Designed miniproteins, single chains, continued (4). Designs and how they scored, part 63

Each design is a single chain, and the fold is of that chain. pLDDT is the mean over its residues in the fold that is shown.

## One batch from the design tools (miniprotein)

Design m14179
Fold by ESMFold2-Fast:
Order: structure tokens, then C-alpha cells, then sequence
Structure m14179 (fold): chain A 100 residues (1-100)
């Protein structure tokens, strides 16, 4: 049913958010301890880009099921935007470290 499909998509978004927060926390711990490397940043950027793509797919599926005004679709857009901000931050860090 439609409700079961949305429940599964909500569970998937929650799992992806948990994975993102785990990567973010690992990054922050290494950054604060001065142990982060460019290779670590690139690896984490790739991982969060993969998570972002999956959240974008969930958003698209949610729109197909509930329409463009879906609050859950809007929530997934907020998640995508938040992950993009972190990706942009990591890219700026890579660029800065390489130009230094």
C-alpha cells in the first residue's frame, strides 16, 4: 500500500541520516585531534555524496507517491541541502590544503 511504501522510505531516510551523522562525527573527531588527511576527506566526501544520491532518490519516490507538496518530500530536500553544505565544506578544505 501507499502508506507501507512511505513507511519504508521514512525508515530508509532515517538510516541514511544515521550513516551521515556517523561520518560527520568521525570527521569532526579527526579534525579536532589534528589527524585528518586529504585522503580521509576525499573518502568521506565520496561516502556522503553516495548518501545524498540515495536521499534524492527517496525524495523523487515520495513525490511520485504523495505529490510535490509532501512534507516528507520537503524534509528529504532539507536533508539533501544539509549534506550538500557539508560536501561543499569538505571540497573547500581539500582545495585549501592543496593550494597551501
Amino acid sequence: STDQQIQQLRQQTNQLQSQFHSIYQTFMDRYNSGTVTIDDVQSMQSQVQSIQSQVQQIRSQTIQIQGPDSPFAQYNQTVVDGIQDFIDYLQSMIDSLRSS
Scores: mean pLDDT 89

Design m14180
Fold by ESMFold2-Fast:
Structure m14180 (fold): chain A 61 residues (1-61)
Amino acid sequence: TVPILTDEQQAHLRAQADALLAEADRLETEHGDTETAAQLRASADNLLQLLRDSEAVRRQS
């Protein structure tokens, strides 16, 4: 079962995903830390997937 996120929860998760992607780019560009950057991007992808799943449920309402 896919949870239905509130608008506030969706906004918070979008902000979190954006912050993780920005930090990943910074670490890779400034320090060459590709491994940590990959972990941060994976975490962001998980949040974005949860957002997509919640939006899909809303569209079928």
Scores: mean pLDDT 79

Design m14181
Fold by ESMFold2-Fast:
Structure m14181 (fold): chain A 105 residues (1-105)
Amino acid sequence: MEEELRRYVLRRIQEEAGIEEEEAERLLDAMEGKLSPEEALELVKEIVEKFGEDVEIPDARTVALNFRGNLRYLELAYRAEQGAPAEAVRAEGRAAHAELLAEAA
């Protein structure tokens, strides 16, 4: 079950970002909180520079919080695909978003 979720998340990261498996694994490590906020920030800077994006990069705390939020939403998407009721998934998503916003404040 956990291995199938991990494979699902990696596939979604690769599809959404257009990156290779090795880069998706590093993003997943950031999402799982395996990287420090500073390491997560460095990863974002590397990606932004590689793709030539003129994007304002947030502080390390905000970057780490965004990665955690992205993992939560991918976990909820996986549960929806497994047949969890849409209303329940939306309610959990709203609760998770509120929790992350409270931590950001």
Scores: mean pLDDT 73

Design m14182
Fold by ESMFold2-Fast:
Structure m14182 (fold): chain A 94 residues (1-94)
Amino acid sequence: MLYRLRGKGSGFEFPPMTKQELEDYFNSLFKSYDLNGDGVITAEELREAYESLGIELTDEQVQAAINYFDKDKDGVITYDEFLETFLSHYEIIE
């Protein structure tokens, strides 16, 4: 099945992708933020990842990002929460 981003109307548009292509992409993206390889993204790792890109996040921005992904309120982002959150923005088209 192909997936596309819901509500496309501004900015970055991905072509339709298979579930496997999306999962591979988000797995690679997650691993880039998971600096210690423990399978979760902490507030500290998120700050360090963005700082490496020249972006300084405030405490409020970091906490908002964690809260957005952290559905279980454990204070960290798991791969499952990360993937589920991103896939929720996509619709199956075929």
Scores: mean pLDDT 67

Design m14183
Fold by ESMFold2-Fast:
Structure m14183 (fold): chain A 74 residues (1-74)
Amino acid sequence: KKIEEALKRVSELADKSKNLNDVIELTMVMIALAISLAHNAPEEDALAFLERIADQLSPKVAEEVRKIIEEVKA
């Protein structure tokens, strides 16, 4: 399932991060994904919402999150 794969990949990125602000931003993305899964949100809607959240993240974190979204869509 695309949302579960995205959550796993974002979690792995958060575990590797040494920057507190990056960890906080990645944790917010993980919470959004976890809520989407808990509410059985349509995958397309959940991924579109994540793309909107990415626009509000630091450029480096936003780029990594967008990369994950693109890869799980393929």
Scores: mean pLDDT 80

Design m14184
Fold by ESMFold2-Fast:
Structure m14184 (fold): chain A 118 residues (1-118)
Amino acid sequence: GPHIEVEVVELSAPDEVKQGETLKVTAKVRVRNLSDRPVDAEVTVTAYLAKGDEIVDSASATARVRVPAGGEAEVTLEIDIKATAEPGDYTVSVFAEARAPGLTPSSAGGPGKKVKVK
């Protein structure tokens, strides 16, 4: 049936953050509309700061993007994570979800980036 697809195309974050300060994560997301009409898609991106499999901090942001029928659009989201974790080596990663009325939603993980908490 008609559905929406999502892809995380780029992840950007600083190489380091001071404990108690904000890590600004930027995610560029591509949304494809596999339906016969334009849609207003809601894109939610959750950013995670993790040590191995343990998520220590997270935050999310939501944006709306209009996607033409059978086409695609890109949106950039800034997600601010408050780094509460102890000093050490971590990975920041993102998870994107896209939804539009009447279409099957989609989700995708993005690349990881190393971040040092100081």
Scores: mean pLDDT 89

Design m14185
Fold by ESMFold2-Fast:
Structure m14185 (fold): chain A 72 residues (1-72)
Amino acid sequence: SSAVEALLARLEALAAEARALSATPLQDEYNRLKDELRAAAEAGDEARVAEIERQADSGETLLRLIRESLAA
């Protein structure tokens, strides 16, 4: 679905930003969530897709705070 594709793009952006920050554990986490999202979407597991979306929301907030801290 377009919603799953949008969430996948968000996780890809999070993994790329974590890589740019040399935050390997976060990069590995977001790449794992991308694989889990594909599996959940194929299985029709809407509850797991929603959990991954909440993790993306949290990750976006965390990386924004890290960026703001590094810019100061």
Scores: mean pLDDT 86

Design m14186
Fold by ESMFold2-Fast:
Structure m14186 (fold): chain A 86 residues (1-86)
Amino acid sequence: MRAQEEARNGGEAAEEGARRGGPTGRAAGAISGIGGGVSAEIENRRAGKEEAAERALEGGRRAARAAARGDAEGARRGGEEAARAA
């Protein structure tokens, strides 16, 4: 599914950004993490799955926050949560 792939890719990019570190890597990871979560949220809302949409967005937010602080493991888990909700 398209949104699930985008959520997974966003989570992987968030993990990568956290591992690279520095302000640029962390910012890029945070943007990718939230982007994946938002994609999954939009698809779930269009499908009428409001609770799944909220979970997907929360997963993306967790990935973004983890990437922003350089937590690669947390970024990966947040991305997996967003993808699982998609």
Scores: mean pLDDT 80

Design m14187
Fold by ESMFold2-Fast:
Structure m14187 (fold): chain A 68 residues (1-68)
Amino acid sequence: MKLSDEEKGELEVELSQRLTEFLQRYPDVPTGKIQRIYRSTVEKSETESKEETLKGFDEEIARLEKEL
């Protein structure tokens, strides 16, 4: 489902908060890995719901966290 401009704004705030929290816990995480996850999530937001997009981001972050 396509996100509205308001939902995109909310999603970007939510993603920014999640990313900041993760980077505060893991400051040495490889930047290429986090950038890849973020770009993939933003791209998916063009065709998916806010909830599905956030779920996908959380799953990718959880996988990365297990590698650290």
Scores: mean pLDDT 76

Design m14188
Fold by ESMFold2-Fast:
Structure m14188 (fold): chain A 83 residues (1-83)
Amino acid sequence: STSKKLAEELLKLSNDFLEKVTNIKSQEELDEVIKEFKEKLKKLLEEAEKAGDKETKEKIEDILKNGIPDLEKKAKERLKNEE
């Protein structure tokens, strides 16, 4: 089903983002990775809305509102401590 595909895509995007964030070596790389992730999440959010997939929509909204800001803060702190 579309909802299963959207949920699987969200998991893949989230896992890829976490892997990239963990291996980031510069603020410029962090900014690029976050920008790409936000763009992909926005597209997936639109697809979830069209499909009526409320669960995936709510998960994406939470990641955008809370998840990304928290991970960005932690990544910036890590980069600062490693420099």
Scores: mean pLDDT 83

Design m14189
Fold by ESMFold2-Fast:
Structure m14189 (fold): chain A 58 residues (1-58)
Amino acid sequence: KAEAEERVELAAQAGRDLETVERGEANRAEVEANPALRAEYQAAQQRMEENLAALRAA
C-alpha cells in the first residue's frame, strides 16, 4: 500500500541520513576538507530532523 511504502521509505531515509551524520562526525577532517561531503552531511542532518519530526507527528 502507498501509505505503508511511504512510511518504510521515510524510515529507511532517516536511517541512511543518521549513518551519514555519524560517518561525518567520525571522519570530521575529511568532511572539512571536502565541500561536497560537508554539504551532504548538513543536508542529511536537516533531512533526518525533518523526517523524524514528521514520523513522530503522525
Scores: mean pLDDT 74

Design m14190
Fold by ESMFold2-Fast:
Structure m14190 (fold): chain A 60 residues (1-60)
Amino acid sequence: MKKIDPELIEKVKAAGPDDEAFRERLELENWRKLLDEIGATPEQKAAFDEAEKAFEERVA
């Protein structure tokens, strides 16, 4: 994929809206994989890593 995978979006929706923390974590994990796969810029990856780290600390 060069951009957002529709399957990824549908998978997140299927996880259920009532579990926002679970859905957000799943989105972050998949986004990180997609960014790596499509060759995102180092700045984009760094910004995403920071967001993921903050999320993990928030829900720990």
Scores: mean pLDDT 64

Design m14191
Fold by ESMFold2-Fast:
Structure m14191 (fold): chain A 84 residues (1-84)
Amino acid sequence: MTAEELAEASEKAVKEAPAAAEEAASLVSPEAAPEVKALLEAAKEHAKKAAEAAKAGDLEAAEKHAQEALEQVAKAAEIVRASA
């Protein structure tokens, strides 16, 4: 997977994640829901930075931000699993 492919995959995941996050947040405790939303918001910011870096030709920065976006999504999923 190239840095550009990774950035595109992370952007797609972040765009699709909000609907799933809203549904999941309704099922978790009030304490867990804000943390899940915060992690997904951080993932969106990293995905945006990854796309901007890829457009600028900085593929190393794009890959780093894309990986950080995926890590935030993974943490959100783990909290949902632990709280459900």
Scores: mean pLDDT 70

Design m14192
Fold by ESMFold2-Fast:
Structure m14192 (fold): chain A 68 residues (1-68)
Amino acid sequence: MEVLEESEPVVLPDGSLVSERKVRIDGKEYTVVTTLTPDLATRSFVRTETLRDAKGNVVSTKTEVISA
């Protein structure tokens, strides 16, 4: 995966961080939207990564819990 462009992270009112990346996978361009939501009870972050194609269609969504 090749990163072409990255947006600056935006902090949402709930404390989540949202960033966008433009990537190339097998010669095709996609937009990756990554959201990091803090979970203070478990001292973890919920990371959601959504892959959109050049037409804006959602191709995949991946959710992971990252322990601190």
Scores: mean pLDDT 76

Design m14193
Fold by ESMFold2-Fast:
Structure m14193 (fold): chain A 72 residues (1-72)
Amino acid sequence: SMEEAAREEAEEAAKAGLEGDAEGARKYSQRGIDHGPEAGVTAGTAGAYAAKLAGDEEAKRASMEAAREGGG
């Protein structure tokens, strides 16, 4: 379902953010956008939150950028 897809992309984006993987965080956020704009925003927001917790400003910016692109 769209709900399950959005959750899985959000979990992968969050994991990438926690690991300091800015490219991975953006990749999973973009995959979320491909499932629908709402799913992309969800994945990007989750990635940004995880990056914030990890103190990774680069991963946070990448996730926020992907969410911004999905929010149009």
Scores: mean pLDDT 68

Design m14194
Fold by ESMFold2-Fast:
Structure m14194 (fold): chain A 75 residues (1-75)
Amino acid sequence: RSELLQQLYSPDLEVVARAAAELLREDPNDMRPVVLLTTLYGVNLTLADAQAVAAAPSLEAAARLLLELVRRRMT
């Protein structure tokens, strides 16, 4: 868990997305990954987006979904 929190501050967005997805899957009530991504990347991630990521069938699917959501909303 501490390692995942450190990875949220990585300069590599793919590493950040994977760490955030894993944290959301471990505790879907912990909104810290969503708040941090919203603050650092200026994207409006909703509770529904966080729930979709947490509900993904695998960590890889969750990370890909979160990365797509961040990239899509950065413009």
Scores: mean pLDDT 74

Design m14195
Fold by ESMFold2-Fast:
Structure m14195 (fold): chain A 90 residues (1-90)
Amino acid sequence: MEELLEEARRRVAELNAEGEAAYEAGDREKAYELAVEAGLLEAELLAAQGHLDAVAAAAEVAAREAEESKDPVEAEAAARLAERLREIAA
């Protein structure tokens, strides 16, 4: 289990680095897509540790960000994250 958790943490860091590079290159849509992938992987790590309540709470936060964001790219990414987090929590 520890090896799997370390591999997942490395993958999250990798996705975040790729997202930062995409944002700096002006590819905002790709940056938000990579942020969603990182968030989903972190949620799966929480679920594997039995923290489904934390995943459900994260889904509610993402849903609020989707409704409150004035950036349509950010809003769409947050909405997709919220939907998939609810699936992980179920």
Scores: mean pLDDT 79

Design m14196
Fold by ESMFold2-Fast:
Structure m14196 (fold): chain A 66 residues (1-66)
Amino acid sequence: SVRDRAAERAGEAAGVDREQARKATDAVLRHGFGEEGARAAGREAGLDEEQARKATEAVTEVLGES
């Protein structure tokens, strides 16, 4: 699915495992793209600021939000 591709790209970009990537992707989808999504990804997936930013950017790229 598009969501599964977003999670895979988020994991690659942030350098995190599959479970963290899925949690980050779900957080971004629930809270929106950009800064809110990045904060949610960090909080819910346990990512640092750089990992959360990279994961959020990857999810945004796959889902086509700009």
Scores: mean pLDDT 81

Design m14197
Fold by ESMFold2-Fast:
Structure m14197 (fold): chain A 76 residues (1-76)
Amino acid sequence: MSEEELAKEAEATLYLIQAIVALKTGKRTGSIEDYELAIEYARKAIEVAREAGDENTLQSAEGILKEAEELLKKVR
């Protein structure tokens, strides 16, 4: 693993963590803004995970994106 590959995997993981935190906060608060943040971070995690070839992070981020979009649709 190169420095660049390691950095991309770390970046994807950090975006995934941010997406999870935003989604959990949205579920607790009912905030549209928190669901929108979860969608934004999940999309960033998907993009970077694809660049890194990190299939596990990609699948996790896609799951968070789908859940956040479904929850946002219910409150809009």
Scores: mean pLDDT 85

Design m14198
Fold by ESMFold2-Fast:
Structure m14198 (fold): chain A 98 residues (1-98)
Amino acid sequence: SAKERALEELERMKKYLEENKDKIDEDVYKELMEILDETEEQISKAKSLDEMIDILNEASERVAAIETKSKEEQRVKVMIESGLTLLIMRLYVEKKAE
């Protein structure tokens, strides 16, 4: 269930990115999509909540490192960063519930 929710949330982020593709440079779009695609694959293979949290933290760091050229690109980037942060928080809460 935690893994399924994480994969659903990553898919929503990918859909948001596709819907806003015309507002960002193709290079930024491709890099964000690559991060989300790789993260989705890693989450699908993850064996624990700790592993999923580590994967999402790495994805968050990679997104944060992307340089944006416009306010529109910055808004798209911040939305993806916020989505990853919220997902990490949710998994952490589930881990504490055990």
Scores: mean pLDDT 87

Design m14199
Fold by ESMFold2-Fast:
Structure m14199 (fold): chain A 112 residues (1-112)
Amino acid sequence: SMAENEKLFEEGVKKLKEAEEYLNRGDYEEAKKKAEESIELFEKTEETDEVLRYLSISKYTYGIALMKLGDYEEAIKYLEEAKETASKTKEGSEELIALIEALKKEAEKKLA
């Protein structure tokens, strides 16, 4: 139902905001957990451009947490998925894709 999709979307946004707050506090394990919960919620939500944008941001946020934890190979994987998800949106994802690519290059440099 529309009400079920609205609840999933709202909870996904809430978890993403919690992940960002934990990143700002330096609590990278909790940031990772909240970003993962956000990803799961958006993946269950009916696919729209807005949902794809938030899903991409959640995967990007998960990638940031992984980078901070030293999990560079997993970070690259989720950043590639974030870019693919962002690329499915019709407009407004160019800046997000640039941020994802910059972080992916940092992760690749750590593995070199």
Scores: mean pLDDT 90

Design m14200
Fold by ESMFold2-Fast:
Structure m14200 (fold): chain A 73 residues (1-73)
Amino acid sequence: VAEEAEAQSLALADGVGKQSGPETQPYVDKAKEYIKKMGDALKQGDIKQAKEYGEKAQGYLDKAVELGRELKA
């Protein structure tokens, strides 16, 4: 279950990078790093840590989307 959630989240991050463009790749890479840390925390049963890493990952994905929007404007 945790492995599937991690894989799904990584696929979504890749999709964001593809839509936002290669200029946003550093933010997508950081989001993927935190998604992997979230998955590891979930496997260890550390729900608090997993939530914290998930919030960090979402922040980076939001920045990638915002930058991608600015570059297309």
Scores: mean pLDDT 78

Design m14201
Fold by ESMFold2-Fast:
Structure m14201 (fold): chain A 93 residues (1-93)
Amino acid sequence: MKLSKEAEEELTKKFRENAEFVKKYYEDLDEEERIIESFKTLIEIIEFFKKAGADEKAIEELIEELKNALESLIKRNIRPEELKELLKRLEEI
């Protein structure tokens, strides 16, 4: 499906706004379960907007940010099996 340049730009803007909202929410969370749910939501946002045709560079930038964050949490032994599954899911995008 081929999006117009204007539609792609608007979609990419919404992608960035949604990602920033969830990242800001994640920064306020101390509970491991809520941290995991925030990463799951961000991955779902990435998968949705990539399939919809958002800017590939914007998608790649957020994937890299989330990979670095997940690797940091895994090193801290925070639910490492679940986070490793999320990391694999990001690599498949």
Scores: mean pLDDT 79

Design m14202
Fold by ESMFold2-Fast:
Structure m14202 (fold): chain A 85 residues (1-85)
Amino acid sequence: SEEEEKKKKAEEIVTEILVEIAKKTPYPLSPEELEEMKRLVREAKAQGLSGAEITKKVLLLVAKIAGVPEEKIKKLEEALDILLS
């Protein structure tokens, strides 16, 4: 559907922005961490997961790699559930 396509494109854009933010930090992601992120997206797509599920997994992975506190990670997950519902 048009809604599903727009949602998927938005999720891809968000994912791309997060990767770019990670690259531009004083301590950017290692090549291995970036490849893990790309692999997660490819595997999730291959498994037929929705763009919403892929976006959620990537955002949570980035938050964990960045050392975001568990309380903030839970809030991020709740926000994603609202935005992606």
Scores: mean pLDDT 68

Design m14203
Fold by ESMFold2-Fast:
Structure m14203 (fold): chain A 74 residues (1-74)
Amino acid sequence: SEEEITEKIREATREFMQLVIEGRLEEAERVLEELAEWLESQGYDKLAEEVRKTLEYFKEHKEEYLALARQIAA
């Protein structure tokens, strides 16, 4: 259901942000990768594509994410 998918994305987003704040960047990448794979398995290919775009952006801007996370944690 759309509600189940929305909740799955919300949970993954929360976990991702927590891992970034903790400096656990490799685990944060895995959360997004696993979310994209799960969405693809459910037939939500466009949502999976958006998650993969977010993952690529994260990989390109890791220093920026760490800076933002440090500001949130301060």
Scores: mean pLDDT 82

Design m14204
Fold by ESMFold2-Fast:
Structure m14204 (fold): chain A 66 residues (1-66)
Amino acid sequence: MEGERLVEEAKPAMDETDDVEKRRETLLEMLRRLGFPEEQAEAALRAEERPEIRALAAEIEARAAA
């Protein structure tokens, strides 16, 4: 049967780790709104672990919020 195991193959919130995924997805989308190519957005997310980059990302999304 097709589509029986097609659940995006992703981990649909194993327990309570959906917050970080939502935040990450939100940031990615905001970066896209600002005109950042998806490739750049992904790179920014990877670097967000750094406090400096994290602050930058927050400022970017704040600008996108208008």
Scores: mean pLDDT 58

Design m14205
Fold by ESMFold2-Fast:
Structure m14205 (fold): chain A 75 residues (1-75)
Amino acid sequence: SREELIEAIEKAIEALKNGDVDKAIEYLQRAMELARELGLTGLAIAAGFIIQDVKAGKVDEALKSAERLLELARE
């Protein structure tokens, strides 16, 4: 559901703020799957790019993008 998508993004943001990279990737992967199931292709693609930023050590950029993803999921 959209509520599960929002929760997954919120959990990813919390993990990023706590420096828990592995947990952040887990929740972003969950958000990507949920967005795909909902037909929200743009949000799924965005979540994929955020995962890449996290893996590249670009945590501040990933956090900013994840907060934007949350805004889009709440529309």
Scores: mean pLDDT 88

Design m14206
Fold by ESMFold2-Fast:
Order: sequence, then C-alpha cells, then structure tokens
Structure m14206 (fold): chain A 80 residues (1-80)
Amino acid sequence: SPLVERLEALLAEIAADLARFAADENLSAEQRAELDTFLATLRATAAYVAAHGSPAEVEAFIRDARRAHAELMAELRKKA
C-alpha cells in the first residue's frame, strides 16, 4: 500500500532524526529514555493503524506523527 510505504518512510525519517539529535547532544539518561519511549509508542501505534485502520486513519496518523515529532524536537531544542 502506498500509504503504508509513506508511513514506514516517515517512521524511518523520525527515527534517524532522533538518533542524530541523541548522537550530537549530551543527553541525560532520562532524556534518552524519553526519546526511546516516544519512538516505541509511535511505532506500536503505526503498526496498529497500518493493520486495522482505514486509509483516512492512516493519513490522519501520518499528520499527527509529523506534528508530534516537530513538537518533541522543539521542546528538546529549548532544553539543549
């Protein structure tokens, strides 16, 4: 499915961005755990929506995931 391919590509992009941020910044153990938890939760929800969601729900999740990632990055940059 093209939508599932877009979702997988977005998850890979988010994972890579978070990994780069973690490598470049001197993150605390708590901050690192927060990134890991965020990514694990996002992946679990994505798997559920890809398996059980309608195309509209997959598109909505892609938008929500992009927004959540942007919000997390903004908060992390304020603390760096």
Scores: mean pLDDT 84

Design m14207
Fold by ESMFold2-Fast:
Structure m14207 (fold): chain A 71 residues (1-71)
Amino acid sequence: METITVEITVPEEWDGKRVSEVRGWIASKAGLSYLYVPDSLDVVLKKGEKYKVTIEKLPYGTGRLLSLEKL
């Protein structure tokens, strides 16, 4: 399994959004075209929160979210 790890800080524009609603933003930070978000990880984001995001790299430049660790 190849994994990609990125840190994100939730900007004001994404306050109250779910991870699935901002998947394109997270995917772009990981150099991916699409991010699959499991329901168990589809949490509501709060502005100013920092997360360590671990992604499983999938075929065709896609990824699956494996974990969100609040920093």
Scores: mean pLDDT 86

Design m14208
Fold by ESMFold2-Fast:
Structure m14208 (fold): chain A 68 residues (1-68)
Amino acid sequence: MEEEKKKLEEKIEELRKEYQKLTAQYQALVQQAVDNGVTPELAAQIQQLAERARQLKAEAKELEEKLK
């Protein structure tokens, strides 16, 4: 139980760190789009980061429910 709980907590923390990193990258790309205009490459990167961030958030929430 305790080892399993610790593994879940570590996984949640990893997901939170990845989410924060992706959020920072997303903010930087959005700012670049505002300043320089949107290219197809930039739009695709923004969409991919937004989708990945949603997936990480959902996964973290699922793991948090398992800890309750």
Scores: mean pLDDT 79

Design m14209
Fold by ESMFold2-Fast:
Structure m14209 (fold): chain A 61 residues (1-61)
Amino acid sequence: MEKFIELLNKKLDELAEKGLVKVTTDADGRRLYFAASPETYDEFQKAVEEAAREAIKESGA
């Protein structure tokens, strides 16, 4: 379970480097990801789904 979250966070961080996603850390140290803008909401959701799929594949979960 933690391996999946770690891989997902790494992939979402890569998307943040590309400017598709913004990342912030909550009070519990969890990474929170948001759309870069309202106009990119659909692209943001698609990118998150792709990142999650790859994280599941790589973690074996």
Scores: mean pLDDT 73

Design m14210
Fold by ESMFold2-Fast:
Structure m14210 (fold): chain A 100 residues (1-100)
Amino acid sequence: MEITQGQIDLAISLIQAALANDLSLETYSNMARVILSTLGITGKNKEEYLAKAKELGASDEILNMEVNEANAKEILQEALDLLQRPGGAPNAAGLLARLL
């Protein structure tokens, strides 16, 4: 499944809005689910999201990244940085799935 530039542009805008505030891990996780849906990724649980990100081409390094309350905002920032790079969308989807 190919992610379009329009989906990436919308996801970037949503991540920028989320990063404007210091939020809880639960709130960042809820925002990550919404952002993943704009990229055409939906699932019932974290495992389904991670599997779909892997199918898109997310690396095993990204899919195994540690996420906690102290680094959730930084992980969301890294997902934003990846979406702004050519070919970064699969790894960005992987980081967003890790936030769930």
Scores: mean pLDDT 84

Design m14211
Fold by ESMFold2-Fast:
Structure m14211 (fold): chain A 72 residues (1-72)
Amino acid sequence: MSVEEVLAKASSLVRAVIRQLLSKGIRFDTLEEFRAALERYLKEEKFGSEKEEKALKEVVDIALAELEALLG
């Protein structure tokens, strides 16, 4: 599934996460690449606070569940 197809089908939360990754120069064309990009972002990115990290992790979990439902 292309990034454009995901953006068309995804919720506003998933679209916000995708736009955030793209704004950081992270590219992906498939669910597997998107999953890898999210996992890498969570491991390598420094968050301003633990609350921001937890909030982003929750949104990421929702985004992954939604994408797996769309592709499963």
Scores: mean pLDDT 66

Design m14212
Fold by ESMFold2-Fast:
Structure m14212 (fold): chain A 68 residues (1-68)
Amino acid sequence: SREELLREITERLTRRLREALAAGKSLADAAVTALNEVRAELERRGIDVPDADLGRALGEALAAVQAA
């Protein structure tokens, strides 16, 4: 479902963000890196996700890493 897909995307973005931050990237650089990596994964899988949905998922992932 779309809800399950968006949850998966948020989880992947959160993981990528945590990895980039642990590697010493700024929050902005981590966000760009995470988004580009997840976008590339979705493209390889033939999944087209609207930018608005990716933006919401990134927002949720950013909130999660900032709260931890």
Scores: mean pLDDT 85

Design m14213
Fold by ESMFold2-Fast:
Structure m14213 (fold): chain A 61 residues (1-61)
Amino acid sequence: MKLEIKELPDGSLLITVTFDDGRKAVFRYDVKKHKFTVLESEIPVKEAFEGLVKAAEELTK
């Protein structure tokens, strides 16, 4: 699993999760609203969020 984070000009974060099978999910994090929005997902939205949580746990370990 691979996580890529890019800061957008509006101060939000663009987060791309690449799963072990090569499928991707793209999220936007609105820092002021503390909200994640799914922009694009090649997998079901539930699995995409579960993948994001798992990737975050791997980064904090």
Scores: mean pLDDT 77

